# Designed miniproteins, single chains, continued (5): the designs that were tried, part 102

Each design is a single chain, and the fold is of that chain. pLDDT is the mean over its residues in the fold that is shown.

## One batch from the design tools (miniprotein)

Design m19540
Fold by ESMFold2-Fast:
Structure m19540 (fold): chain A 67 residues (1-67)
Amino acid sequence: SESAIKKGIEGIKKATPEQIALNKEIADKLRAIGDRLQEEIDRVKAALQAGDLEAAQKAREEWAAAG
């Protein structure tokens, strides 16, 4: 609920400056990982939408050759 979220935010406000900074650094790192994954997803979607069958076929051949 919105009330639980507000209580959580108030708890963060009562944390030490070091705890707040650490939590922000963790959140920023997780966001960067998420953004990187989204970029890869978007590239795959773009290739599929463009009908890039040659790229898909090449990947299949490389996977078959690798075992």
Scores: mean pLDDT 68

Design m19541
Fold by ESMFold2-Fast:
Structure m19541 (fold): chain A 55 residues (1-55)
Amino acid sequence: GAAEAIAEARRLAEEHPNPLARAVAGMGVVEAEQSPDPEEAARAARRGVLAAKAL
């Protein structure tokens, strides 16, 4: 769900060794928290997670 995706994105924003990965994960968290729709929030967080994991 959205909560799990946001938690994973937040963890990556705080703990990832690559600062660029932390930045893209953090953007995913911000976008998700600004989304009133839980499905849009989950997609935003998942995009951040996927982008961070690619780095």
Scores: mean pLDDT 83

Design m19542
Fold by ESMFold2-Fast:
Structure m19542 (fold): chain A 84 residues (1-84)
Amino acid sequence: MSISGVEPIELEEGDRYKLTMTTDTTLTLEDFAKGETRTLTLNDSPLKAGDTVEAELTPTSITMKYNTSIPKYKGKEETRSVPS
């Protein structure tokens, strides 16, 4: 996944984010701690319109939950360690 035409997105610790695909190349990013919503355009995306990804950032990890009809990502949850 790559993003163009936007400044780098900085994720904050203890925050929750939700990505919602509005088209195959456009998504809304909801930042729940700030109460902000941004619209982003992707140059390339494996996700389709209507797909969502929920991300939760902790001081030591990022957990991402995929809600999509694409079999490769359907029901997938990824947790990545972040150096503390």
Scores: mean pLDDT 60

Design m19543
Fold by ESMFold2-Fast:
Structure m19543 (fold): chain A 60 residues (1-60)
Amino acid sequence: SAEGRATYAELVALAAEARKAGMSSQEVVELINQKKEEILAHGSEAQQAAVKGITVNVQK
């Protein structure tokens, strides 16, 4: 969906900006996971579905 693509693009942009700001890979993963939780709590059904398909794991 258009909302799913926009949500994915926002997460990619957020990760890129965080790395540009000097955040470690671990910190970037934590930031993305926090944003995913926010979208799962307050986002639309389409945004939630898009985010559920994205797995970010600090243990890998």
Scores: mean pLDDT 73

Design m19544
Fold by ESMFold2-Fast:
Structure m19544 (fold): chain A 95 residues (1-95)
Amino acid sequence: EKKLNEAMAKLFEEMAKKLKEKLEELKKEGKVSLEKAKELVIELYLEFLKKEKEDREALLHLLSLLTGVPVEELEKLSEEELEKLIEEIVNEQFE
């Protein structure tokens, strides 16, 4: 639990940093829209799903907190089902 909380905190920090960097790059190109911001957040979540076990476990716990779905159920989802769930969560956060 302590190690998981540390992994979650690190994940949030890394995601926030990468999102900020990508948003600043898009602003320079004059291409920033709500739709593009949503795409970047979804892409970032999908990138973290494909990383090391600790990052994946931290991400699944974050998704569990956001959805109320137990981590055990999220672990049973296919990659495509997880991608769809992430898209739904991101859309809700931006609406």
Scores: mean pLDDT 69

Design m19545
Fold by ESMFold2-Fast:
Structure m19545 (fold): chain A 91 residues (1-91)
Amino acid sequence: SGEISAGARVLAELAAEAGRDELAARFRALAARYGEASEEQRAIAERELARLREALAADPSVLEQLERQLELEEARERGLSAEELRELHAA
């Protein structure tokens, strides 16, 4: 969806600003798979970026949480459940 695309592009910018180039590339790839975002969806994502920058400055674990969410979404796209991914990481 366009909302996922807009959000993923914003998260790619955040990851790149944090020096996480590989994570930024993964978010850009996710955005490309979900297609074009509307102006409204882009505006919402841009406002969220400002908030996320402040949150990341206060707590670096925010980026780790976003990376985990990306892993779950990537696994879902491949037909893996969140439970199956958690089991793989727990082993």
Scores: mean pLDDT 77

Design m19546
Fold by ESMFold2-Fast:
Structure m19546 (fold): chain A 92 residues (1-92)
Amino acid sequence: SKRDEIRAVVAELSAWFAEHAPGLTPEQQAAMLEVLRAAGEVTRAVDDNAPDDEIQAKLDELIKTLRELAERYPEFAEKFQAFIDRLEAIKA
């Protein structure tokens, strides 16, 4: 289901951040926590059986946050773009 796909992507995103956190600067860690916050909002909307338009709005915020991070940290841009592509596919 789309909800299970969302949970899978968020879980993989969280796992990727946890794996890479020890190598990050404090500023990069703070930026990644902002992504995890946006991802948490998506997960809450899914778990609360929110309307599809609300879930899509939360997905748009997560995608926006990931794009901003990809621009700020080009070394992670390819990985963040892969997550963005998966999230946009779920929205379609």
Scores: mean pLDDT 85

Design m19547
Fold by ESMFold2-Fast:
Structure m19547 (fold): chain A 64 residues (1-64)
Amino acid sequence: GEEAGRRGIELARQGRGEEALLLGTVAGTKGDYVRGGMAIAEGYAALGDDERAARARAFAATFA
């Protein structure tokens, strides 16, 4: 999960939000809820969906 989560965050920072969402989901399925949730949050932010980004950040924070 860690590699997928870190790669997802990197892709979101490059504006590749859809790919970041996919990798964040993969990280979560492998038990990395913190980085997976962050990749999903930053992915939604890159896509302009601030409400879903905020919800994903709140979810990730519960595991931090």
Scores: mean pLDDT 79

Design m19548
Fold by ESMFold2-Fast:
Structure m19548 (fold): chain A 57 residues (1-57)
Amino acid sequence: SALLENLKGQLIGYLLELQDKGVSEESLAQYRELLESEDANKLKNAIEELKKMIQSQ
């Protein structure tokens, strides 16, 4: 699915940004597991959570 590919790409991008900012792998592990998900709503929710984490940095 083009939608799922796009959402997974966004998730990877935010994960890399947070990793670069020093966020621990333990904190990010739950979001990395979502890369195996086919649930667009779970991916969207994860992206919004990671955006909030970036904004709080």
Scores: mean pLDDT 85

Design m19549
Fold by ESMFold2-Fast:
Structure m19549 (fold): chain A 59 residues (1-59)
Amino acid sequence: IQERIAADPGVQVQMGLGQQLIDLGRQLGSEELIARGQAILEATQARADALADRAAALA
């Protein structure tokens, strides 16, 4: 379950999107895009951690 959550396509897609926004923001000099990408990465990581903790508690 924890391994499957870490390999979840939704988590991977959102992490990739967050990183792409950071890279784009750096290329364009857009602090707003960098901040948005960082927020997506932080929210996705927090959600993945919460799902892993919840799965462990239910196992």
Scores: mean pLDDT 74

Design m19550
Fold by ESMFold2-Fast:
Structure m19550 (fold): chain A 55 residues (1-55)
Amino acid sequence: SLRKKRIELMKLFLELTKEQQDELVKAGTEASKKGYSVEEVLDFMIEKAKELKAK
């Protein structure tokens, strides 16, 4: 569900540095502007957050 994806994204977000959080928000905004659905934006941001955390 979208609710579960939002919770997962929030948990990942809280584990990121401020710079990584800013990068993630910018990436999500750009995906939304390109016509991604809300679910597609959430999936994209979750994967991006995992990538940033792995650094």
Scores: mean pLDDT 85

Design m19551
Fold by ESMFold2-Fast:
Structure m19551 (fold): chain A 77 residues (1-77)
Amino acid sequence: SEQEAADTVARAIMEAGILSKDGEKAMEAVGNASGLAYAFGGPEAARQAATVGYNWALEGGDDKAIEASRAAAEAAR
């Protein structure tokens, strides 16, 4: 489905940003991923993408990525 495709792409963008080991790139990736998810699946897809990014940021220990994921989820309300 379009929502599943958008979620998959958003997750890939977010993961790449977090794995860059650069907080600013991680923040940008989370924003871009949430925006892409929103364009294809609306607010629910954007929230799902932000949640996935938050979990990956927690696993990686990137405070900036965690903060960006929370901000993206808040913006998708």
Scores: mean pLDDT 62

Design m19552
Fold by ESMFold2-Fast:
Structure m19552 (fold): chain A 97 residues (1-97)
Amino acid sequence: SDDKRRDDKDTLLAISSLLRGAAQHLKEGDFDKAIDLVQMAIDAARSNPTLSELYKKVEEALKKAREAKKLGPDLAKEAAEELERIAREAEALAKAL
């Protein structure tokens, strides 16, 4: 339905915003805030079966963000770049709806 397409689009844009915010916090060394934002994106994607593939990617990105907290700035940069890539995929999916 048109309402479902709108809801899916809004969810994808929300996920993109959360992941871009998480990437910024990783670059700034705020690992806990970054992890919280990625968890919010996972929760948004999990509740929507249309987004199952995106959910898997965000779940893997959460693992990388947690590893970055343990192992430091080189992994933080890699995790941030991965989150920005997934955010761009979410934006592209929203545009396709």
Scores: mean pLDDT 84

Design m19553
Fold by ESMFold2-Fast:
Structure m19553 (fold): chain A 75 residues (1-75)
Amino acid sequence: DLDAVLERERPAFVAGARANIEDAKKLLESENPDFQKASNYVVTAMLLAAAAGDDETLNEAREVGQKLDEKIKES
């Protein structure tokens, strides 16, 4: 049962999403942020959070994505 496997793996997906959010935040705080790499971290975090069904983590990833978009427009 795929749903049972996904439920067992949900904590790993949440942890992965959180790690990608943190990496994106650190990269955006760097002196010369790699916007492409930061975008990849945000997209990965959103996919993992969505797969986990974690709306709180998904919303945090979206907020980081908005900050990324704002910084790109300022550069």
Scores: mean pLDDT 82

Design m19554
Fold by ESMFold2-Fast:
Order: structure tokens, then C-alpha cells, then sequence
Structure m19554 (fold): chain A 55 residues (1-55)
């Protein structure tokens, strides 16, 4: 579940050239839909921030 959320967000960042703010918003929405735990949410957000391309 967390891995699927992360994969979807990373794919969207690459495809749509998402900003950090957009990527975190998407990660939060998908994490809510997938009912991820606080630990899983924090892990996804950390990986998303590490993988957002520079502007």
C-alpha cells in the first residue's frame, strides 16, 4: 500500500513535472485514500521530497 502510493506519486512527478508542494499534496491525498498509518505517511513524504527534481 505505502509502496504503491510512493510509486504513483513518483510516476506523477516525472510525468507532470510536479513541484514539491504538488507532490506532497498528491502524496497526502493518496495516503488518505489508502488509509496509511502515520509512520507510512512520513516514510512516503520523505521519499517524495528526496525525489522531487530541481525547478
Amino acid sequence: SAANVLHSVLQAIKKYRMTEEQALTLAQLLADAAQLSPEQRAAVEKEVLANVPPP
Scores: mean pLDDT 80

Design m19555
Fold by ESMFold2-Fast:
Structure m19555 (fold): chain A 68 residues (1-68)
Amino acid sequence: MKGKKVLLYTDKEEYIGLGMVLEHLLRKQGYEATFYDKTVDKEEIEKRAKEEGAELIDVSSVPALNRF
């Protein structure tokens, strides 16, 4: 679905690079994707996702990798 919003996040440093790659790939597929690391509170990201109707993906979750 074009124009779908996706918020990606991780609180783990080892997944920051993966989060950045996923943001780039999703943007190429027509998603409005934004990656947030530990510099932004998880609770703030969750509120933003709810307010914008965005899909929230935890990059540090192994199941999330199966989507891409």
Scores: mean pLDDT 72

Design m19556
Fold by ESMFold2-Fast:
Structure m19556 (fold): chain A 85 residues (1-85)
Amino acid sequence: SLEEEFLKELQEMEELALKVKEYAEAGDVEEAEKALKEFEKKAKELLERLDEYTFLSEEEKEQLKKTLQGAIEKGREFIEKAKAK
């Protein structure tokens, strides 16, 4: 179902966000940047498909957009801190 595809995509994105943090904390800036770029690509694709997710309310769609944008900014912060070390 579309809902199952959505939940699977969110799970894969959660794993990517974790990888960004773990690579950055390990000092592996190149791998952290690759994981963040993949996360950004998936976030963009998900947001472009947001109107297809009729099982989500408008408030839930706005919250998802904010959550994804926040995760990208957080990933950027982890990478910037890793580069500064």
Scores: mean pLDDT 86

Design m19557
Fold by ESMFold2-Fast:
Formats: structure tokens, sequence, C-alpha cells
Structure m19557 (fold): chain A 71 residues (1-71)
């Protein structure tokens, strides 16, 4: 389904962001850019996802990314 595809893409993008953080550090400009791009994708995915469980997972991910960006 489209929801499952969006969740897969979200997980892939989260993994990519984690690799950037591991390489450059959480306080780096590269990590901030990766997290901002992830946040934009998660917000778009949330607008398209219909399944409540998947929506809750994306909402939690958005909160986590926003918290990391405050640091």
Amino acid sequence: SMDEELIREALEKAAEAQEVIAKYGIKSEESKKALEELLEFLKEALSKIKDEEYRERIEKAIEDVKELLKE
C-alpha cells in the first residue's frame, strides 16, 4: 500500500540521517540539514498516510526530530 511505501521511505531516510549524524556529529551543519530534510519528508508523509498506527509512528518521529533540532 501507499502507507507501507511511505513508512519504508521514512525508515530509509531516518537511517540516512543517522549515518550523517554518526559521521559529522549531532551539532554539525550536515546533521542539521539531514534532520531538516527528514522532518519535511515526515510532514508530507503524515499528510498522505491514512492508517492510524502508521500516523502515530510518524507523529512520534516528527516530535523526536524536532527535539534533536532544538539541540
Scores: mean pLDDT 86

Design m19558
Fold by ESMFold2-Fast:
Structure m19558 (fold): chain A 56 residues (1-56)
Amino acid sequence: SMADIQAQIERLAAALRERADEIHSDEEALLTAMGVASRLGLDPRLGVEAARRVFG
């Protein structure tokens, strides 16, 4: 559902905020977000949206 998708994006955004000090470029933000999503068993495209919310 859309609510489940939003919850997954917020979960990814929270994880990215914890790693914000390690991220120094848009490319690093996207790669880190996609990597975190994949490691959590989530769609990497949700990582892209989470990165957009946290860093863009």
Scores: mean pLDDT 82

Design m19559
Fold by ESMFold2-Fast:
Structure m19559 (fold): chain A 84 residues (1-84)
Amino acid sequence: PSREELDEEIEEAMIRISVSVSDIAIEKRPDDLEQLAADLERLTKLHPDSADLYERLSRVYRELGRYDLAEEYLRKAEEIRERK
């Protein structure tokens, strides 16, 4: 993918993620949340120093009941913020 394609993918995913996290929080659909987590993980590879992405990943895994992963990603986000 080109640089422009990656930027477009990130923007589209961020919009989808923001809507999905807010809307799904009441009706937790495991399949949708797993797809959202996968999308967020791809975004962290594109922006590995984005604390916000790791915080969103933490929230999604918490909704999935994966508190161990949620805590790990939250810690990662804090580590990134402290480095900046």
Scores: mean pLDDT 68

Design m19560
Fold by ESMFold2-Fast:
Structure m19560 (fold): chain A 92 residues (1-92)
Amino acid sequence: KPPRELLREAIENGDRELLRQAVSRVEKPEDLTLIPGVTLEQAKAILDYAEKKGMNPGTLLFEAIRKGGAEALTEIPGVDAETAQRLVELLE
């Protein structure tokens, strides 16, 4: 399944395992905008930052959450505290 369809299904069903798999397959900023509160500009910033660090976007997000939670996510340019907290709540 395309990453966007997997992510939509995971969010609709509250399926945390599927959510983790879907986020790890994100390739386009538009895929991340399915997460409530994430704007297209923030999604682009996340993907650009992941590319700069040589990481998959999903891996970057999960690693940041594990190491420092919302504070670590705000280190990504363009990700504000509200968006960081939303990502922590959804992806933890």
Scores: mean pLDDT 79

Design m19561
Fold by ESMFold2-Fast:
Structure m19561 (fold): chain A 96 residues (1-96)
Amino acid sequence: SSIKKLKNELKKLKAESTDERVKNELDKAIEILDKYENGEISKEETLRQISEIVTRLAKLAEELRATNPEEARKILEVEQSLSMLMINLIVEIKSE
């Protein structure tokens, strides 16, 4: 499933990251995805929470760009994957 692949991508970046702020945002994203898969939160709530994570990750990537460009690139890849999930959720919500 695409959600399982995304969670694995988030876990991999968390293991490779040295920035505690990045690790914390990735943990929050994993928790949101787990709640969504378990039916604990709606598509609309998942979209809202993931959107907030993407915004904070984008800020962290900008801050890290000069000092740790490798981690900033990896954060950007995760942001792209999360943005694809958000697009899929929007499409599903609009079809209901």
Scores: mean pLDDT 88

Design m19562
Fold by ESMFold2-Fast:
Structure m19562 (fold): chain A 63 residues (1-63)
Amino acid sequence: SSKEIQEVGIEMAGLAVLESHRMGTLSEQDLQDMREQIEKQLAKDPDNEALKKLLELVDKILE
């Protein structure tokens, strides 16, 4: 279904975030902007587990 495809895409985005963080190419501003965007998407789809995991990842990097 479209939800499964979306979740795979979000999981791949999480891997890209980890890679960029490891490479030092993510700024604190990039992470904050990403966090806001994820929260906005979660407001529309609150049961999306992939978005919840991505938010947890961004929050972990910001700490």
Scores: mean pLDDT 80

Design m19563
Fold by ESMFold2-Fast:
Structure m19563 (fold): chain A 76 residues (1-76)
Amino acid sequence: SMEEEERKAEEEARESYEKLKESLSESTDYGMEAIKYAVEAVVARREGGDSSKYLELTKEYVEKEGEISKKMLEEL
C-alpha cells in the first residue's frame, strides 16, 4: 500500500540522516585533531624545534577527514 511505501521512504530518510550526522561528527573529530597538530607544529617551529612530525600528523588527520567527506558526498 501507499502508506507502507511512504513509511519505508521515511525510515530510509531517517537512516540517511543518522548516518550523515555520525559521519559529520567523525569528520569534525578528525578535523579538530588536525588543528591540534597544526598548532603543535607552529609552536615547535617558533621554539626552533623540529615541526616535521606534527606536520605529518596534521596531513594524516586531514586525509582521514577528506575520506569521510568524500564518502558522505558519494552517498548524497
Scores: mean pLDDT 84

Design m19564
Fold by ESMFold2-Fast:
Structure m19564 (fold): chain A 98 residues (1-98)
Amino acid sequence: MEKELIELIEEVARLVQRGDIDGALELVKEFFGLETEEQLREFAREIEKKYPSFSQMILLGIELKYKKLSPMQRTILRFAMLAFAQDALFEIEELRKK
C-alpha cells in the first residue's frame, strides 16, 4: 500500500515536470476515487503531514486547473508546482531507503 502510493507520487511528479497538470490531477483523482475540486482539496489536507510537497503540488494544480488566473499568476504558480514536484521526488526517495 505505501509502495503503491510512493509510485503514484513519482508518476504524478513526472507528469507535472512535463507540464501535464491536467493529467497529473486526473491520475490522483482516478487512483483515490476523487471527483470534485473539494474532494481533491480535502485529500491534499489529509496527506499534508506525511507528504507535504505532494500536498502542495496538488493544491497548486487545483489553482491552475479551476481558477481564472492572469498569465503572470499562472506562470508563477506553475514554477512553484514544478519546485514542489522536485521536492516530492526527494521525499519519496528518502522513504524508499527505509
Scores: mean pLDDT 82

Design m19565
Fold by ESMFold2-Fast:
Structure m19565 (fold): chain A 95 residues (1-95)
Amino acid sequence: MEEALAAGDVEKLIIEARRALENGDYDRAVQLYEAAVALGKTPESYLLLAEAYIARGDIPKAKEAVDKMIELAKKNNDQGTLALAESLKAEIDSL
């Protein structure tokens, strides 16, 4: 459920997580993106979480995040997000 306060909190978590990734603190980035997913389960939050798991080298968790993104895209009938998620899954499967 996205409320004005929760949306602002999600944006702040994403900004902080991106800084953690840029600093090489992959564990912190994962924690911050997991918190963002907990506040708002969106395809974008799952995409960012998957990228953080890849950066940390946790490929099984990255696949799990992409699968959740695919599930949500199908539920929302979002063909653009579905195509992006399936492309990312194929890239992860090649690792």
Scores: mean pLDDT 80

Design m19566
Fold by ESMFold2-Fast:
Structure m19566 (fold): chain A 87 residues (1-87)
Amino acid sequence: DIEELVQQALRLLGQALLAISMAEHYIDKNPKMAQLFIDQAEKYIAQVKKIVDQLKKMGADSIAAKLQKTIDYFQERIAQIREKIAA
């Protein structure tokens, strides 16, 4: 149901946030580790995107939009980390 999907999305976003924070920590110290954490974060985000699509099909547009804003913010942070690793 909608509540189970929301709880699953929030757990996955929590895992993505942890991975992003770890990637940020390792940018200067170990760029290879930073890349590994980005790859993990992107896998979690991909799963949340599938949940957002399911929520939209169920008419839960408001919560889907809120989750999408969080996804967009995390993707922006990942892009910034990738730019710093490439430098």
Scores: mean pLDDT 90

Design m19567
Fold by ESMFold2-Fast:
Structure m19567 (fold): chain A 54 residues (1-54)
Amino acid sequence: DEVDAYLEQRDVHGAVRAIEAMRRQAEQTEDPQKKAAMMKKVEAAMQRVAEIAE
């Protein structure tokens, strides 16, 4: 996962951009289960970014 790679490197800006791209893909997804899974990952990733950001 691109977001995980950025977070492991402490690249907060890269992680945020990857999360925004995932959120946009989720909005365009017609599969409700896939959309829900992507949105859940977006929320979890944003929480992790908040925890490592100063």
Scores: mean pLDDT 76

Design m19568
Fold by ESMFold2-Fast:
Structure m19568 (fold): chain A 56 residues (1-56)
Amino acid sequence: KEKEQLLKLMNTWIEAREIDEETIERLKKLYETDFEKFKEEWDKLVKSGGKAEISE
């Protein structure tokens, strides 16, 4: 059930924030093949506000 909720939340969040196609495709693949890895990547994406790591 949490897996289903996460997928819905991810889709809504991604659409609202115009996440790039590459990131979306990677997350979808992880969701199907490695859910634990997907949760890690999802957590990082949310913490970053939908952006890659920023370095200056």
Scores: mean pLDDT 66

Design m19569
Fold by ESMFold2-Fast:
Structure m19569 (fold): chain A 56 residues (1-56)
Amino acid sequence: DTQDQINQLQRELAQLMNMPVQVVQDRVQAYRDANPDATDQQVADRLRRTIAVVRA
């Protein structure tokens, strides 16, 4: 499901940036709080885009 994808993407981004998963989770929650209309799919897509940029 989309939440499992978000959880996996948060772990991947945390590992890639060498930071605790909790820090990534807190940032995702801050995004959701600022964008209450954002869907889980949009959150997952934003995480994928961020990972792609960090890997570039």
Scores: mean pLDDT 84

Design m19570
Fold by ESMFold2-Fast:
Structure m19570 (fold): chain A 85 residues (1-85)
Amino acid sequence: SSELQQALQNLYNEYLHLRDYRLKKGNTEEGQKKMKEEVGEIVRYAQRALDAGMDPDFIEQVLEAIKREFPDLRDYLEEEWERVR
């Protein structure tokens, strides 16, 4: 569906923003705050993709891949995921 495509595209865009903030400002308080905001958006779009009929196993794999790339954000991502679902 168009809603599913939009949710997945938005999730991917927020993931790219997360990567950009890590690269440019990862060691700053501002960067840490912005990365947490991007994690919140990633989790919201992941939930929207599920609501639009995406395979839960695919979403779990995507979120796990992000947690592996950003292990310092793992606990925060898990807390945000529990909050939105």
Scores: mean pLDDT 88

Design m19571
Fold by ESMFold2-Fast:
Structure m19571 (fold): chain A 79 residues (1-79)
Amino acid sequence: DRKKAEEYLAELLSKFLPELEALRKELVEKGVRPSKEEQREIYLKMLDAAEEEAKKEKLPEEILKLIDEYKKEVEERTA
C-alpha cells in the first residue's frame, strides 16, 4: 500500500526536519547561500538518514522504494 508507505515516510522525514534546518542555518551563518548542489546534498543526507531508520525499524520494502524514488527525483532535478 503506497499510501501507508508515504505516511510512514512523512513521519520519518518529520524526525529529521530539525537537523535539516540546523544544517541550513549553519550554511547561512558561514555567509554562503546554499547552492543547488549544496541543497541537493542536504536533501540526500536526509533521505539517507530516513533509509537507515527504516532499515533499523524493519519497515516495509515499499518505504525503501519511495526513498529511492525521491533520491532519483532530487538527482534528476539538479542535473
Scores: mean pLDDT 68

Design m19572
Fold by ESMFold2-Fast:
Structure m19572 (fold): chain A 96 residues (1-96)
Amino acid sequence: MSPEELREEARRLILEAGATLGVIEIAIHVMKKAGSISKKELDNLKKLVEEAQKKIDEVRAVPDDLLTPQEKKELALAEKDLKRIKKEIEKLEKES
């Protein structure tokens, strides 16, 4: 894979990870407002978290010098959001 192909793939993965995290946050917000959480909904959230984690891990495998400062910031924010989301899902599972 060329450096250009790696850069394009990293950009795509960062955008897709961010979008997936946004979907998870909306789903958690809706479930909290509804006051009910099904095992199926929790299992679906866990799958989305796993998808976001895989994309973040793939971007981290790309050499740092191929990423722009903005992309590095977006990746760091995605990692922070994923960590927060994992803790939130764990709390929801314990309260179910």
Scores: mean pLDDT 83

Design m19573
Fold by ESMFold2-Fast:
Structure m19573 (fold): chain A 68 residues (1-68)
Amino acid sequence: MELSEEDRELLIEMLKEAGLSEEDAQEVVDNGVTVSAIEKAGGDKITGAQAASIALVKIGIEADQRGL
């Protein structure tokens, strides 16, 4: 459930590319990278599709860490 530092950096970079500041991106990662957290932090700059895509990447990272 805790992300590796490398995976955390990847998610922060994706959130920054979507238009978040580094500070907002870090808060989203600390709050579990949910669609709602991303949309709340990104406001009008992030689409629901972008939020869903980033949340799905986090789910994929967690699945990979479980040896799937």
Scores: mean pLDDT 76

Design m19574
Fold by ESMFold2-Fast:
Structure m19574 (fold): chain A 86 residues (1-86)
Amino acid sequence: SALKEQAELLLNEIKELLVSEKDRQAALTYFKTGKTSPSVSSELQNKLLELDVVIGILNIKGAVMDDSSYLNEADKIEKRALELLK
């Protein structure tokens, strides 16, 4: 799906922006809580927000269309993001 393709691109872009373990920890906190840190660049914050929007759209589609395949895609993307940020 177009949303899955967008998520793949965003995950790759986020990976390139994660230079250190401290960047990963700060980004993980931001992704989980929405709390910004001075160590998270505006570019990285924007990419994380875009990824969260894609996950949200998939969850809304799954709920509205009663289609678990969208919910499963959202869950997989979220788990991959968490694995990337650990």
Scores: mean pLDDT 80

Design m19575
Fold by ESMFold2-Fast:
Structure m19575 (fold): chain A 78 residues (1-78)
Amino acid sequence: IELRPGESLGEAIAREAAQAVYDGDFERARALVEEHPEYAAAILEAVEKTLAVLQAINASPERLAQTRELIAELRALV
C-alpha cells in the first residue's frame, strides 16, 4: 500500500479499497479486506461513500449491486 503525505495506513487501505470499487475491481477490494480485516470498519465507511458517488454518476445497475453486496459482506465483519 502506498501512503500519501499525512495519511495513516488505515486511511490508505480504505482509499485503495474505495478506488478498487470505483474502478469495478471487486477482487482487489475483497483481497484488501482479507489482508487487513482490522480495517474492515474504515473500508466499510469508504465503500459506502463510494456507493453514493456511483449513484450520483448513474453507474450501471451491475456496479451498484456489486457495491451493495460488498457493503453487506463488510457489515457482517464489523
Scores: mean pLDDT 82

Design m19576
Fold by ESMFold2-Fast:
Structure m19576 (fold): chain A 74 residues (1-74)
Amino acid sequence: SMSDMFEDTFNSQVSQLNSMTLNDDTKAKIQLSQQYLQKSIEYINDKDYEKSFAYFGKMSDLLSDAKKLGEESE
């Protein structure tokens, strides 16, 4: 399902981040990205696919930013 794909993407990226030393800012971005994932899944259930993809994009952007911050902390 689309929600399974979104969760797999999140879990894969978080697993990569967990292999690095994470500071508090990086952890906060991961936590916020999880909230955006939850919103994305809620919109799938409401059949609002436009908002679902918007929140999925926000999640992906935050995880990308978290990775950059994690790499700068190394």
Scores: mean pLDDT 79

